# Ledger of designs, part 96: designed miniproteins, single chains, continued (4)

Each design is a single chain, and the fold is of that chain. pLDDT is the mean over its residues in the fold that is shown.

## One batch from the design tools (miniprotein)

Design m15559
Fold by ESMFold2-Fast:
Structure m15559 (fold): chain A 96 residues (1-96)
Amino acid sequence: AEELKEKALELIEEAKEIIEKAPLPPEVRQGLLLSLEEIKKLVEEGKAELAAKKARELAEVLRRLAEESEDPEAAEALREAAELLEEAARLLEEAA
């Protein structure tokens, strides 16, 4: 169970690094990073089910932003981050 949580945190941190480096408007980047920080805190507090739900919700937001993005690099980064959050959510659901 702890190994699944640790792997989920690694995936969330990887998504964070992708978002930090992506060519996104500063306001959008800030909001996404705050959401990722909230998800990490929920995992650390042992609220795996809620963290998984929030990760899936954020992945849906990221996929929508990717579809609306005029920048192909930003769109690809957003899709990659969404896939990482979907995998993190799966691991968190398994750990719960």
Scores: mean pLDDT 87

Design m15560
Fold by ESMFold2-Fast:
Structure m15560 (fold): chain A 59 residues (1-59)
Amino acid sequence: MEAREKALEFEKKAEEALKNGDYDSAAQYYIQSARYFLEAGDLEKALEYGRKAAELLSK
């Protein structure tokens, strides 16, 4: 349960950073969110947010 709660917390922070144009912070938060979704067993969201972070870091 804790891992999923943390994943959602970092997802929210990533979305806020993205809205502010802070791509580096958004990427970091997406990485943390993906990490916690992986621990929670949500492989699809973990892969999705890992890819989002990679895309942001390529800017």
Scores: mean pLDDT 83

Design m15561
Fold by ESMFold2-Fast:
Structure m15561 (fold): chain A 66 residues (1-66)
Amino acid sequence: AEAYLEKGKELYAQGKLGEAIKEYEKAIELDPNYAEAWKELGKVLEAMGFLSKAREYYEKAEELEK
């Protein structure tokens, strides 16, 4: 799961937002409780202007960080 998260972060840094989303989705598929993956997915969606969906994913990450 962490390898997909790292790849997603690298793609996001390169401005490859759609590819970053796919890698974060793979991380979540392997570990649905991976709070950082939900948080990073929220960040990329916020960067794309999908504020409502980003907020939903931030809330999911917050719930999992306990």
Scores: mean pLDDT 80

Design m15562
Fold by ESMFold2-Fast:
Structure m15562 (fold): chain A 58 residues (1-58)
Amino acid sequence: TDAMAEAVRKVLERELAERGVLTPEQIDAISEAVKAAGDDPGEIGRAVQETLAALAAR
């Protein structure tokens, strides 16, 4: 859906601005987290945070 694509793009832009660079693994992880979380902004934010933390712990 367009809303999901927009949410992915916004999150990627925000993380890129905060971190300066994103790895391909981080980009994929963020996209998957947003897709899984659905339409709720709070759940999207939580899923992204949890996914990035899990990736960092790998």
Scores: mean pLDDT 75

Design m15563
Fold by ESMFold2-Fast:
Structure m15563 (fold): chain A 60 residues (1-60)
Amino acid sequence: ASAEVEVEGRTVIVRIETPYGRHEIRTVARNEEEFQRALEYARELARAAVEKARELEELL
């Protein structure tokens, strides 16, 4: 499993790839405060997704 955080203008993109599928979450920030929050959330989500994918691989 892998997860990647990408920034495109005001858009924060989280791409999660597992043997079970691909997921993409896009957040468009309206200001700098929202951008920083979205970026922080994206990093936490990416970390959690990799850990959960590992747990699922052990369960299945």
Scores: mean pLDDT 78

Design m15564
Fold by ESMFold2-Fast:
Structure m15564 (fold): chain A 103 residues (1-103)
Amino acid sequence: EKIEKANKYTKEAIAGNPQAAFELGKIYDELGNYEKALKAYRFAVRAAEASGDPRVAEAYLNLGKVYEKLGKLDEAIRYYQKALEVDPTNEEAKKLLEEVKKK
């Protein structure tokens, strides 16, 4: 099921679709494949920035979450801060930033 969705979104992400790259990142994160999740979310950020897509903040937030799962807390802090720079109203990013700083 999730692998079938990953195959679909991989084709769309290769075509430069930021939403497809973002969905692919979520699927790999759910599967615990954090390296592929990071690649997909980094592609989503680049594609969204190029197109002015508001999902830039959400992609940065999810990059931070994956780095936190990998124990790379300094990188997680950096990406949560980038999410808040793009969208200062993102309460989830603010909460996650405060929680990761306590670790």
Scores: mean pLDDT 78

Design m15565
Fold by ESMFold2-Fast:
Structure m15565 (fold): chain A 99 residues (1-99)
Amino acid sequence: MELARAKAALLSYVRALLDALLARGVITPEQAEALLALAEELLGRARSPEELTAAAAEVLEEILRTAGLPVAAAEWSAAERLSHAFAVLGPILLEAERA
């Protein structure tokens, strides 16, 4: 139950983020659809909090790459890479909420 809630929260975050990037013209509708499908697949397959953290890091890093935003070093832990992605993407969502 807790894992399912975390997956739902992360998927909602990804949807909101993709909507914000699409509204800004940073990504295309086709890229947004592909990234959402990737998020649903990777987050859906996670069986533990550790797997969910790794899946979330991969999804958010692919969003960063597609948007031309800085990606964390590949040698960093999944948790550190996820933290970096949230730090880069968080301001984008905050600006969208104020519009």
Scores: mean pLDDT 83

Design m15567
Fold by ESMFold2-Fast:
Structure m15567 (fold): chain A 67 residues (1-67)
Amino acid sequence: DEEILELAKKAGEAIKAGDSEKALEYMKKIKEMLSGDDALAALLSGKGQAERYGDEELAEALEELAA
């Protein structure tokens, strides 16, 4: 789905830029569009990217959103 791919790209760009608020907003939209294991995989991928760029607060927020 092109919309999900576009949101994932925007989320990744926001994480890299340190825009935690926008990254979390895009990830919440991705979660609403996906379900079950697909949503969990997307959120955990986002958490990994946040950790890589040193945004521990965003990583924790994404872990809570995945629960």
Scores: mean pLDDT 80

Design m15568
Fold by ESMFold2-Fast:
Structure m15568 (fold): chain A 80 residues (1-80)
Amino acid sequence: SEFDEKVKEIADLIVEAENELVELYNEGKLSEEEYNKKLEELKKLREEAAKVYEEYLKTGDKEKALKKLDEIEKKIKEIK
């Protein structure tokens, strides 16, 4: 379904962002403080996506769930 595809896309984007942060930190392009802050932001977005999934299972409101996932996707892209 469109919702399941979007959930997978969000999960994949978070993993990719985490991997890029590790690489930037190892290259000395991010301070330890910046690295830890951005990882914590990604962790919170992962938790927000899980809550959207749980709320969708309870309500069945696909339109609301997809809009929330789109906002989460935008925030993931802004962390870079």
Scores: mean pLDDT 87

Design m15569
Fold by ESMFold2-Fast:
Structure m15569 (fold): chain A 84 residues (1-84)
Amino acid sequence: DLARAAELLRRLAEVYRRAAERTPASRETLLRAAELLERLAEAVAAGDLEEAERLAEEAERVLAEALADPAARAAIFAALREAA
């Protein structure tokens, strides 16, 4: 279900946006991740699988960069804990 997948991606984008509010030093990377997840959700919802694949590869790189940063990683996990 593409609509369900898009909704989960939008929720994940919101987690990264909340994480960006917690750590000014990592804000740019976390906001880039949130923007990419939102664009990926839009491509998935539209059924544009070619664009979705491109955005997924880009998102994977930016998400890996965020998780490599201890401050960003801590903020992401805190935001995830608050969301669930």
Scores: mean pLDDT 84

Design m15570
Fold by ESMFold2-Fast:
Structure m15570 (fold): chain A 58 residues (1-58)
Amino acid sequence: GPADAERNVAAAKRAAEAGDGAAASVAYHQTKLLGDEEAAEEARRYAELAGKRAGLPV
């Protein structure tokens, strides 16, 4: 539900702030599974940012 999408986006943001590309990527994929396209796009941006900082693929 919306609360699950919000939690996953928040997790992606925290992972990006920590430079944890793997955790950010996991949060993005979990957000996509919820079917919330806007939340998934927001989480994707955080995963890309974290990946660049960590040297990991998104």
Scores: mean pLDDT 75

Design m15572
Fold by ESMFold2-Fast:
Structure m15572 (fold): chain A 56 residues (1-56)
Amino acid sequence: AAQAKIDAVKAQGKKNIETVKKLLEENGFSDEEIEYGIKNAEKLAKRRLAQAEAEA
């Protein structure tokens, strides 16, 4: 039910953050740019999780 949906959103958020970090590192971005990208991905993941929890 609602918990399974929330768990799926959490897992997707974690994967998106890992993907962003990997892509930025592999393309030779600076540590500052990598950190900025990770923070943006974390912010998006947090918002998506909050929305999923509110809709549960």
Scores: mean pLDDT 79

Design m15573
Fold by ESMFold2-Fast:
Structure m15573 (fold): chain A 65 residues (1-65)
Amino acid sequence: SKEKKLKEIKEKFEKEAEKLNKEIVEELKKEEDNPDIKLVQRLTAEALRRIGDLIDKEIEELKKV
């Protein structure tokens, strides 16, 4: 069912968001006392791109249902 598929998509988004948050925290910890603004901007851009790619992939999967 589409309802089950949407629930699976939501769970994938939540897991990816958790992974991205953890990766961002770990990268920022490497800078410790003063995270470079450019690093923060890069990590934010990468996170947004990965979320966008995941959305696009799930839209294509929904088209098959």
Scores: mean pLDDT 72

Design m15574
Fold by ESMFold2-Fast:
Structure m15574 (fold): chain A 68 residues (1-68)
Amino acid sequence: MEELKKAIDEAMSVASPEARKHLQEALDAAEKGDYETALRHIQRAKKAGLPDEYVKKISELVKKLVEE
């Protein structure tokens, strides 16, 4: 969770206001253990203009949490 929070915080610093809302929803879902919903919100952040490098990094961190 700590690496995911850090990655989302870094993404929020460069994200549009719309993408930030989706990133916050993704973090909230991940903290509740709802990783599928977290991944959906990350994809919505991508559609809102979040760069692919942040999308890939955050998605990989969420998938790593699902494997544990």
Scores: mean pLDDT 82

Design m15575
Fold by ESMFold2-Fast:
Structure m15575 (fold): chain A 58 residues (1-58)
Amino acid sequence: MTAAQREEAVKLLMDAGLSEAEARKLIDESKNGAELAQKLIERGVPTEVAQKVADLFL
């Protein structure tokens, strides 16, 4: 994904209640959008937000 998509993903996750550091870590640790979405759902992030963030992994 682009730097702009990564910053958008961080903002969406912070709005969902994650810290900036936690949001960045989960994004950086994930190999693809499906893995990221799964980790986000496990953290209690709404499915709609998790899916939107995952779609930024093109």
Scores: mean pLDDT 78

Design m15576
Fold by ESMFold2-Fast:
Structure m15576 (fold): chain A 83 residues (1-83)
Amino acid sequence: MEEAIALAVRAARQMAETGEVELEVPGHLSPAASLAVAYGLARGALERGAPEDTLAGARVMLAEARAGLSAEELAALDEALAA
């Protein structure tokens, strides 16, 4: 999970700053790790005020991540993303 949180933070930052993400994602990510990265990307899109089509996708990603991740995993992500 630590690697997924680091990837989520980088994805969120790139998305918030540029509207694009250039990131090497390990092919062996677990479903939970993939949801964590999607959560970061979605948070970055919301912070940027991305176009509505992107925001619609981001809202779906946030909902799925919140349903699929534990409260502990979400808290760790929120803490990392706030830093």
Scores: mean pLDDT 77

Design m15577
Fold by ESMFold2-Fast:
Structure m15577 (fold): chain A 94 residues (1-94)
Amino acid sequence: SELEELRREAILVGAEAGVVAIAASSLKLSGPEEIRPLAEEALRLAAEAARLAQEGRELALEGRLEEARELVERARELLERARELVREALELEK
């Protein structure tokens, strides 16, 4: 149960990071010059979140639940920062 919950959380964080990365990439390519640094930082953070979520999922499968939970939590924190930067970029573009 705890392994399944942690694995599901890691998959969801990874998927959400992918969505944020797509949004950030779009803003970087088509957005005004003023928002490009925000879009680039959001893309970097989203990519790092996806990497940590994947690593956490692999550690969970190895039974290293405490280490896996720490990585998934860090991934969630980075994802939240990436989402905030995307929100800020969208507000500046309006």
Scores: mean pLDDT 87

Design m15578
Fold by ESMFold2-Fast:
Structure m15578 (fold): chain A 66 residues (1-66)
Amino acid sequence: MKEKERKAAILFTAAGILKAALELGDVSYDEVIETLKEMYKAAQEAGDNDLVERLKKEIEELEKRK
């Protein structure tokens, strides 16, 4: 895997874990949204447009729920 692709895969997996923790009530919406915004910035730096759009959608959905 290219280094950028590997980093993007790790970020995507981490986002999934955060959503699972939110569903279990272990973390707050604000904590998850803040973390996903940091991942969004990292994905932009990695040049992974697909991951950027995916994270953007997840952030928007969570902001609507709070």
Scores: mean pLDDT 72

Design m15579
Fold by ESMFold2-Fast:
Structure m15579 (fold): chain A 66 residues (1-66)
Amino acid sequence: RDEALVEIVKYANEAIDAASAGDREKMEEYIQKAADVAREHFGDEVAENVRKALKTVADIEAERAA
């Protein structure tokens, strides 16, 4: 469980970094990777929550960078 959470956080940080750099393709890729790890270990509801939360944060960071 904790190992999966660490991996989700790593992908989340990569997605936010990509958003800040203006790399929308990498942003979407890392959001998907984080959601996939969440789906595998915690199920669909947690995966949807992770995807929505990361997309919201990444969209805010991309808007600041633009």
Scores: mean pLDDT 80

Design m15580
Fold by ESMFold2-Fast:
Structure m15580 (fold): chain A 74 residues (1-74)
Amino acid sequence: MTTEAAMLTVAGQLLLSIGDYEGAAGAFERALELDPDDVYTLQVAIEAYQKLADKGNKEAAEKLKELQTRLDSL
């Protein structure tokens, strides 16, 4: 993974730990723009988007489907 992608993944993990699922999802999405094949980032992004989808966020549910498809192809 790129250094920038790794830093964004770490930032997303910190946001997840404090319950900021929206912030975490944003950080992970930016990390995946830089490194779309990072399995770990895909897994934690799926977790963040699942939390948002559970709250009724339709965009998060759509993104969750995209991320799951990408992970399944790796």
Scores: mean pLDDT 80

Design m15581
Fold by ESMFold2-Fast:
Structure m15581 (fold): chain A 75 residues (1-75)
Amino acid sequence: APPLVLTPEEQALIDKFAESAKKAAENGVKLLNEQRRAAGLPPLTEEQVKEIIEKAKENGKQAELDWLRQRRAAA
């Protein structure tokens, strides 16, 4: 699928979304580790945490780009 030609405003939103996704993933990891501890499982490793955060940032950017495409197609 072709990428959008981003405006400076849209690029700033994508950057903000990546940062928000990072914070959400960090909170999710904390909650997951609490749930794992309650279940008697070891906490996630640093490598697993890093992978989750990076994946969340990537998915967040892709979701925002797809939403922008849909919005422009509907306008």
Scores: mean pLDDT 77

Design m15582
Fold by ESMFold2-Fast:
Order: C-alpha cells, then structure tokens, then sequence
Structure m15582 (fold): chain A 92 residues (1-92)
C-alpha cells in the first residue's frame, strides 16, 4: 500500500516536471498551443501528486493540520503552474 503510493507519487512528480519543461520549450519555439497543452498536463500531474502525498501521509498517521498544509501547498503549486502557462502562451 505505502510502497504503491510512493511509486505513483514519484511518477506523478516526474510527469509534472517533464510536462513543465515541455511547456517552456514549446513556448521558446513559438508553439503556443503545445505550450498550453503541456502546461495543463503539468498542472494535472501536480494535482495528482498532491492527492497521492495526502493519501501517503494519512496512511502514515499524519494529523489533519499536516494534511491541510500539504493540500494548500499543492493547490498553490497548481495555480502557479497555470499562471506560468498563461505567461508562456502569451509570450510565444
């Protein structure tokens, strides 16, 4: 259970980083549509990583305050990725 959550969390984090880099590269190449699609994929992967981190922390007995803090941080990361994607698309 915990090992499965950890593997899925690692994969979601990897996908988020790869998609974010793809969005930046596409924007540098002037491909606004590809930059938007990659940015949206990065945001989705980051949200999945947050959900998996919350499930992992609950499995390890974390309290509600810790769960709330991690969820809030994850939401902030997703919103930051969306704003950066908008900036990249506008500048492509």
Amino acid sequence: MVEELLERLEEANRKALEAAEEARRAAEEGDAEKAREAGEEAARAAREATRLAVELLRALGADEATIEAVRAQGEAVVEALRRLTEELVEKA
Scores: mean pLDDT 82

Design m15583
Fold by ESMFold2-Fast:
Structure m15583 (fold): chain A 81 residues (1-81)
Amino acid sequence: MKKELEEKEKKKKTEEAKKKAEEYIEKAKEALKKSKEEGAAYLMAAGNILLSEEELSEEGGKLIEEAIELKEEYEKEKKEK
């Protein structure tokens, strides 16, 4: 028993992690206007926060993939100045 109590505690942790990640995603959006490198760093931080929670791990993985793609684009742009 107590499964509902465990679910409640997990939900609270998931909600806090999601809120923290949303703050970093907003920072990433602002940073992306100035630099893909800075934006990718904030998305990476948000993704890592979401990965720390089991329920949000898939969402976190997607954000990390987006951050990696932005870093790869940034490296290509540096090479092709």
Scores: mean pLDDT 75

Design m15584
Fold by ESMFold2-Fast:
Structure m15584 (fold): chain A 61 residues (1-61)
Amino acid sequence: SKELEDFFRGPDSGFVYGDAHIDVERFQRAHGLPVYGIGRLPSTQIIVDAGFTVEDLRRFL
């Protein structure tokens, strides 16, 4: 979604999925999003609702 993409294009921030951090820049690159450095990810539920799977997130832990 556009909202999810806008979050990934934001300033440097970390995201935690359960007890693990996601490499936001690697996530952005893998999903063909423009890389603006380490951005802020929305909550896990919002990412899933936007069509990303848990398996997509696990690749970047």
Scores: mean pLDDT 47

Design m15585
Fold by ESMFold2-Fast:
Structure m15585 (fold): chain A 91 residues (1-91)
Amino acid sequence: MRLKVTGKITVKGPDGESTFTLSTEAEEGTPVAAVATPLVLKAAETIGEVKNVVVEASGRLEAGKTYSFRATVLTSKGFAFAEGTLTATAL
């Protein structure tokens, strides 16, 4: 079934920290890392051009659950570190 995924993401870059609330949709059973990756990329666009990203997350999306993730992002302005939560709700 289709899920609404809301991410709260804090990105710590060279110039400080920013927090973002982003939403997407994903199918139930999608790996958490696969959903977190595009949201981290969207947040990191505020720092600079993204060159590489590594997302650390475990599990698969289930309705009503919250998941934690971390990410390391290499941008044109240096390294940034992201952490956050994804909350999945039924659509």
Scores: mean pLDDT 84

Design m15586
Fold by ESMFold2-Fast:
Structure m15586 (fold): chain A 59 residues (1-59)
Amino acid sequence: IEELEAAVARDPRHLPALARAYMDAGDLDRAEQVLKRGHALFPDDPELAALAAELRART
């Protein structure tokens, strides 16, 4: 996850991958923060929308 966090710092396009990594780790609070940040930057990204729906189903 630390490598994905560093990748997001360089390029926010890695936000969906970081959100998925947190969800897979069971850290749903951090996944939600990452998805909110991603949605603010890329509101029409279908992968972020799908991940947000999956997170909602798990919370």
Scores: mean pLDDT 74

Design m15587
Fold by ESMFold2-Fast:
Structure m15587 (fold): chain A 84 residues (1-84)
Amino acid sequence: VEEEVEAELERLKKEGVSEGAALTVLAVRAVEKKDEKMLELVKERIKELAIETLRERGESEEAIKEREPAIEQMAKSLIESLKK
């Protein structure tokens, strides 16, 4: 499961899909399969990669720290939205 998530993220990124879009695709798949464990893993990966993306964009440490709660909220909201 963990390997499947990482492999899909890497594949989508190579195809030019943004990390955010790739994580959304994985979250949708987890919701469709009603795989709660995979859904939780995807949520954690969304948070981790979003933080890494901000750092890659040149965001300051302060900006990244300030956005951590927003990243957590975004991941939760995205998952809840997909369950509709």
Scores: mean pLDDT 72

Design m15588
Fold by ESMFold2-Fast:
Structure m15588 (fold): chain A 51 residues (1-51)
Amino acid sequence: SIEEEIEKEVTRRIEEIKTTEKDPSKYTARVLIEIGDALERIRRGEPLPPK
């Protein structure tokens, strides 16, 4: 379902940010931006970005 796809993509992006972003002050902003992008893509029916 679309909800499961959102949860999977959100989890993936959080993991990527945890491994690439070392500045805690930017961590929260990055997570929110990535989640927003994923939700917008799904809402528009666009493919999610590949790894």
Scores: mean pLDDT 71

Design m15589
Fold by ESMFold2-Fast:
Structure m15589 (fold): chain A 94 residues (1-94)
Amino acid sequence: SAAARGAALMAEAARRIKEAAEAKKPLSAATATGLAIAAIGAALDAILGGGDAAAAEAAAEAAFEGALALFEGDFEKAAEAGEKAIAGAEAAAA
C-alpha cells in the first residue's frame, strides 16, 4: 500500500540515523537537514496513504531529533531517537 511504502522509506531514514550514531559519525547541517526532510516527506506519504497519522508524526519528530543530535555530535541521543523513529515508522504501516 502507499502507507506501507511511506512507512518503509521513513524506517530507512531512521535506520540511517541509527547507523550514523553507532558509527559516531557527525553529520553536516546540510546532510542532517536532508535526512530530516526525507523522513518528514515519507511520514506525509504514509499519512496521505491512510496510515496511522499519530505514529507517522511521532516517527518524523524522532527522526528530526536524531538528525539534529547527529549534527550536534550527541550519538547516544541520536541512537535513541533513531530507534524511536523506526518503531513509529513500523506502527505507521499498520
Scores: mean pLDDT 82

Design m15590
Fold by ESMFold2-Fast:
Structure m15590 (fold): chain A 82 residues (1-82)
Amino acid sequence: MDKEELELEVEAAVHIISAAVSKLAAEKSEDKEEKIEHLERAIRALEKALEYLKKLGPRYEEEVKLVEEEIEELREELEKEK
């Protein structure tokens, strides 16, 4: 259990970091097309993180909620750029 749980936590963390990097790149992008690409990458990374957090079960319910809220915020930002 400890090893499987740690592996899921690491995978979730890696995807959260990937999303944060993509979000930062989007915020610094002056080109609309580049900003859209980075926002789409951030959303995909958070969706992957969400899959791993859900596999970790009820103990990570608050983290699941926060990631779902961030995905919705990024989707709203993406729609503003279209």
Scores: mean pLDDT 85

Design m15591
Fold by ESMFold2-Fast:
Structure m15591 (fold): chain A 79 residues (1-79)
Amino acid sequence: MLSPLEQLRERMREVIEEQLARLRAGELSAREALRQAAFEIARLGRETGEAHPEVPQSELDALVAEAVAELAARLAALE
């Protein structure tokens, strides 16, 4: 079974790829993609923390920050 952190990483990756696919299809702007994905990434982090209180908050925060930074960098590369 995947650890809670591995599950969170995969779910955040799915959010990033979905928003990038929509941006490439011309369905939304880079700003809107970042806003929607950042909101969903933060929500996934909170839900994981609530379901798995044994996971350190610092590790959840680090994964969320990493995912948001990756998304922002990939969106900037498309400008």
Scores: mean pLDDT 82

Design m15593
Fold by ESMFold2-Fast:
Structure m15593 (fold): chain A 97 residues (1-97)
Amino acid sequence: NLKDFINSLPISDNAKAAIEALNAGQSVEDVKAKYTPHVPDKVLQNTQKAVKLIENAAKDNNVPITPEMYYAAQEVLALYGEDYLQPAVVTAVNFQK
């Protein structure tokens, strides 16, 4: 379950809410204003793109979204916003499946 995965991350409640809102299709501008005013726009844009790529790939292959897919996407986010998602990226490096 995607929501359960996000809630398991060792990040702030506001960061979790931001990721959930982006995944639900809310705009980067609205999410930033409501949950993460101090997070750079580029970090939120990259998070939205990564989540969309995972969802599309899972649908195209008729497979459930897995933690491994999420970790792989968050590796991209570490280049732009390590403060919010770094624990997930560290986990992804250890699980290459």
Scores: mean pLDDT 61

Design m15594
Fold by ESMFold2-Fast:
Structure m15594 (fold): chain A 61 residues (1-61)
Amino acid sequence: SHSEELKKKLAQIKELMEQIRKAIKAGNEEGLRKYVLQLLELTQQPTEDADELIRALKAKG
């Protein structure tokens, strides 16, 4: 069902957000960019937003 597909996608987003948090804490700029791009692709957002999203995520973490 649609709800099961959404649950699966939400789980993938949560896993990517955990990897993003770890990359920020470690100062891993390559990993951070890679995971942010994967998150944008998974959520069907423009990849051109990557630098803005990275800045926003670093400000929160």
Scores: mean pLDDT 81

Design m15595
Fold by ESMFold2-Fast:
Structure m15595 (fold): chain A 71 residues (1-71)
Amino acid sequence: SMAAEAEAALRAARENIEKAREAIRKGDRRKAAVYLAAAGILIAAAEFLGADPAELERLREEYREAAEENE
């Protein structure tokens, strides 16, 4: 179902944000950028698939924080 696909996309986005944060802590900005790009695509996919708005907003906040740290 689209709901299950949305949940899968949310989980994958969260995992990529966590990996991006690990890469940032290690000073690997290039690797962090790749994980952030993947997370951004997955957040957009989750929104399109009808993911929970509150979960989307939390993930977008985490994404923006990680992206700012990588600058």
Scores: mean pLDDT 88

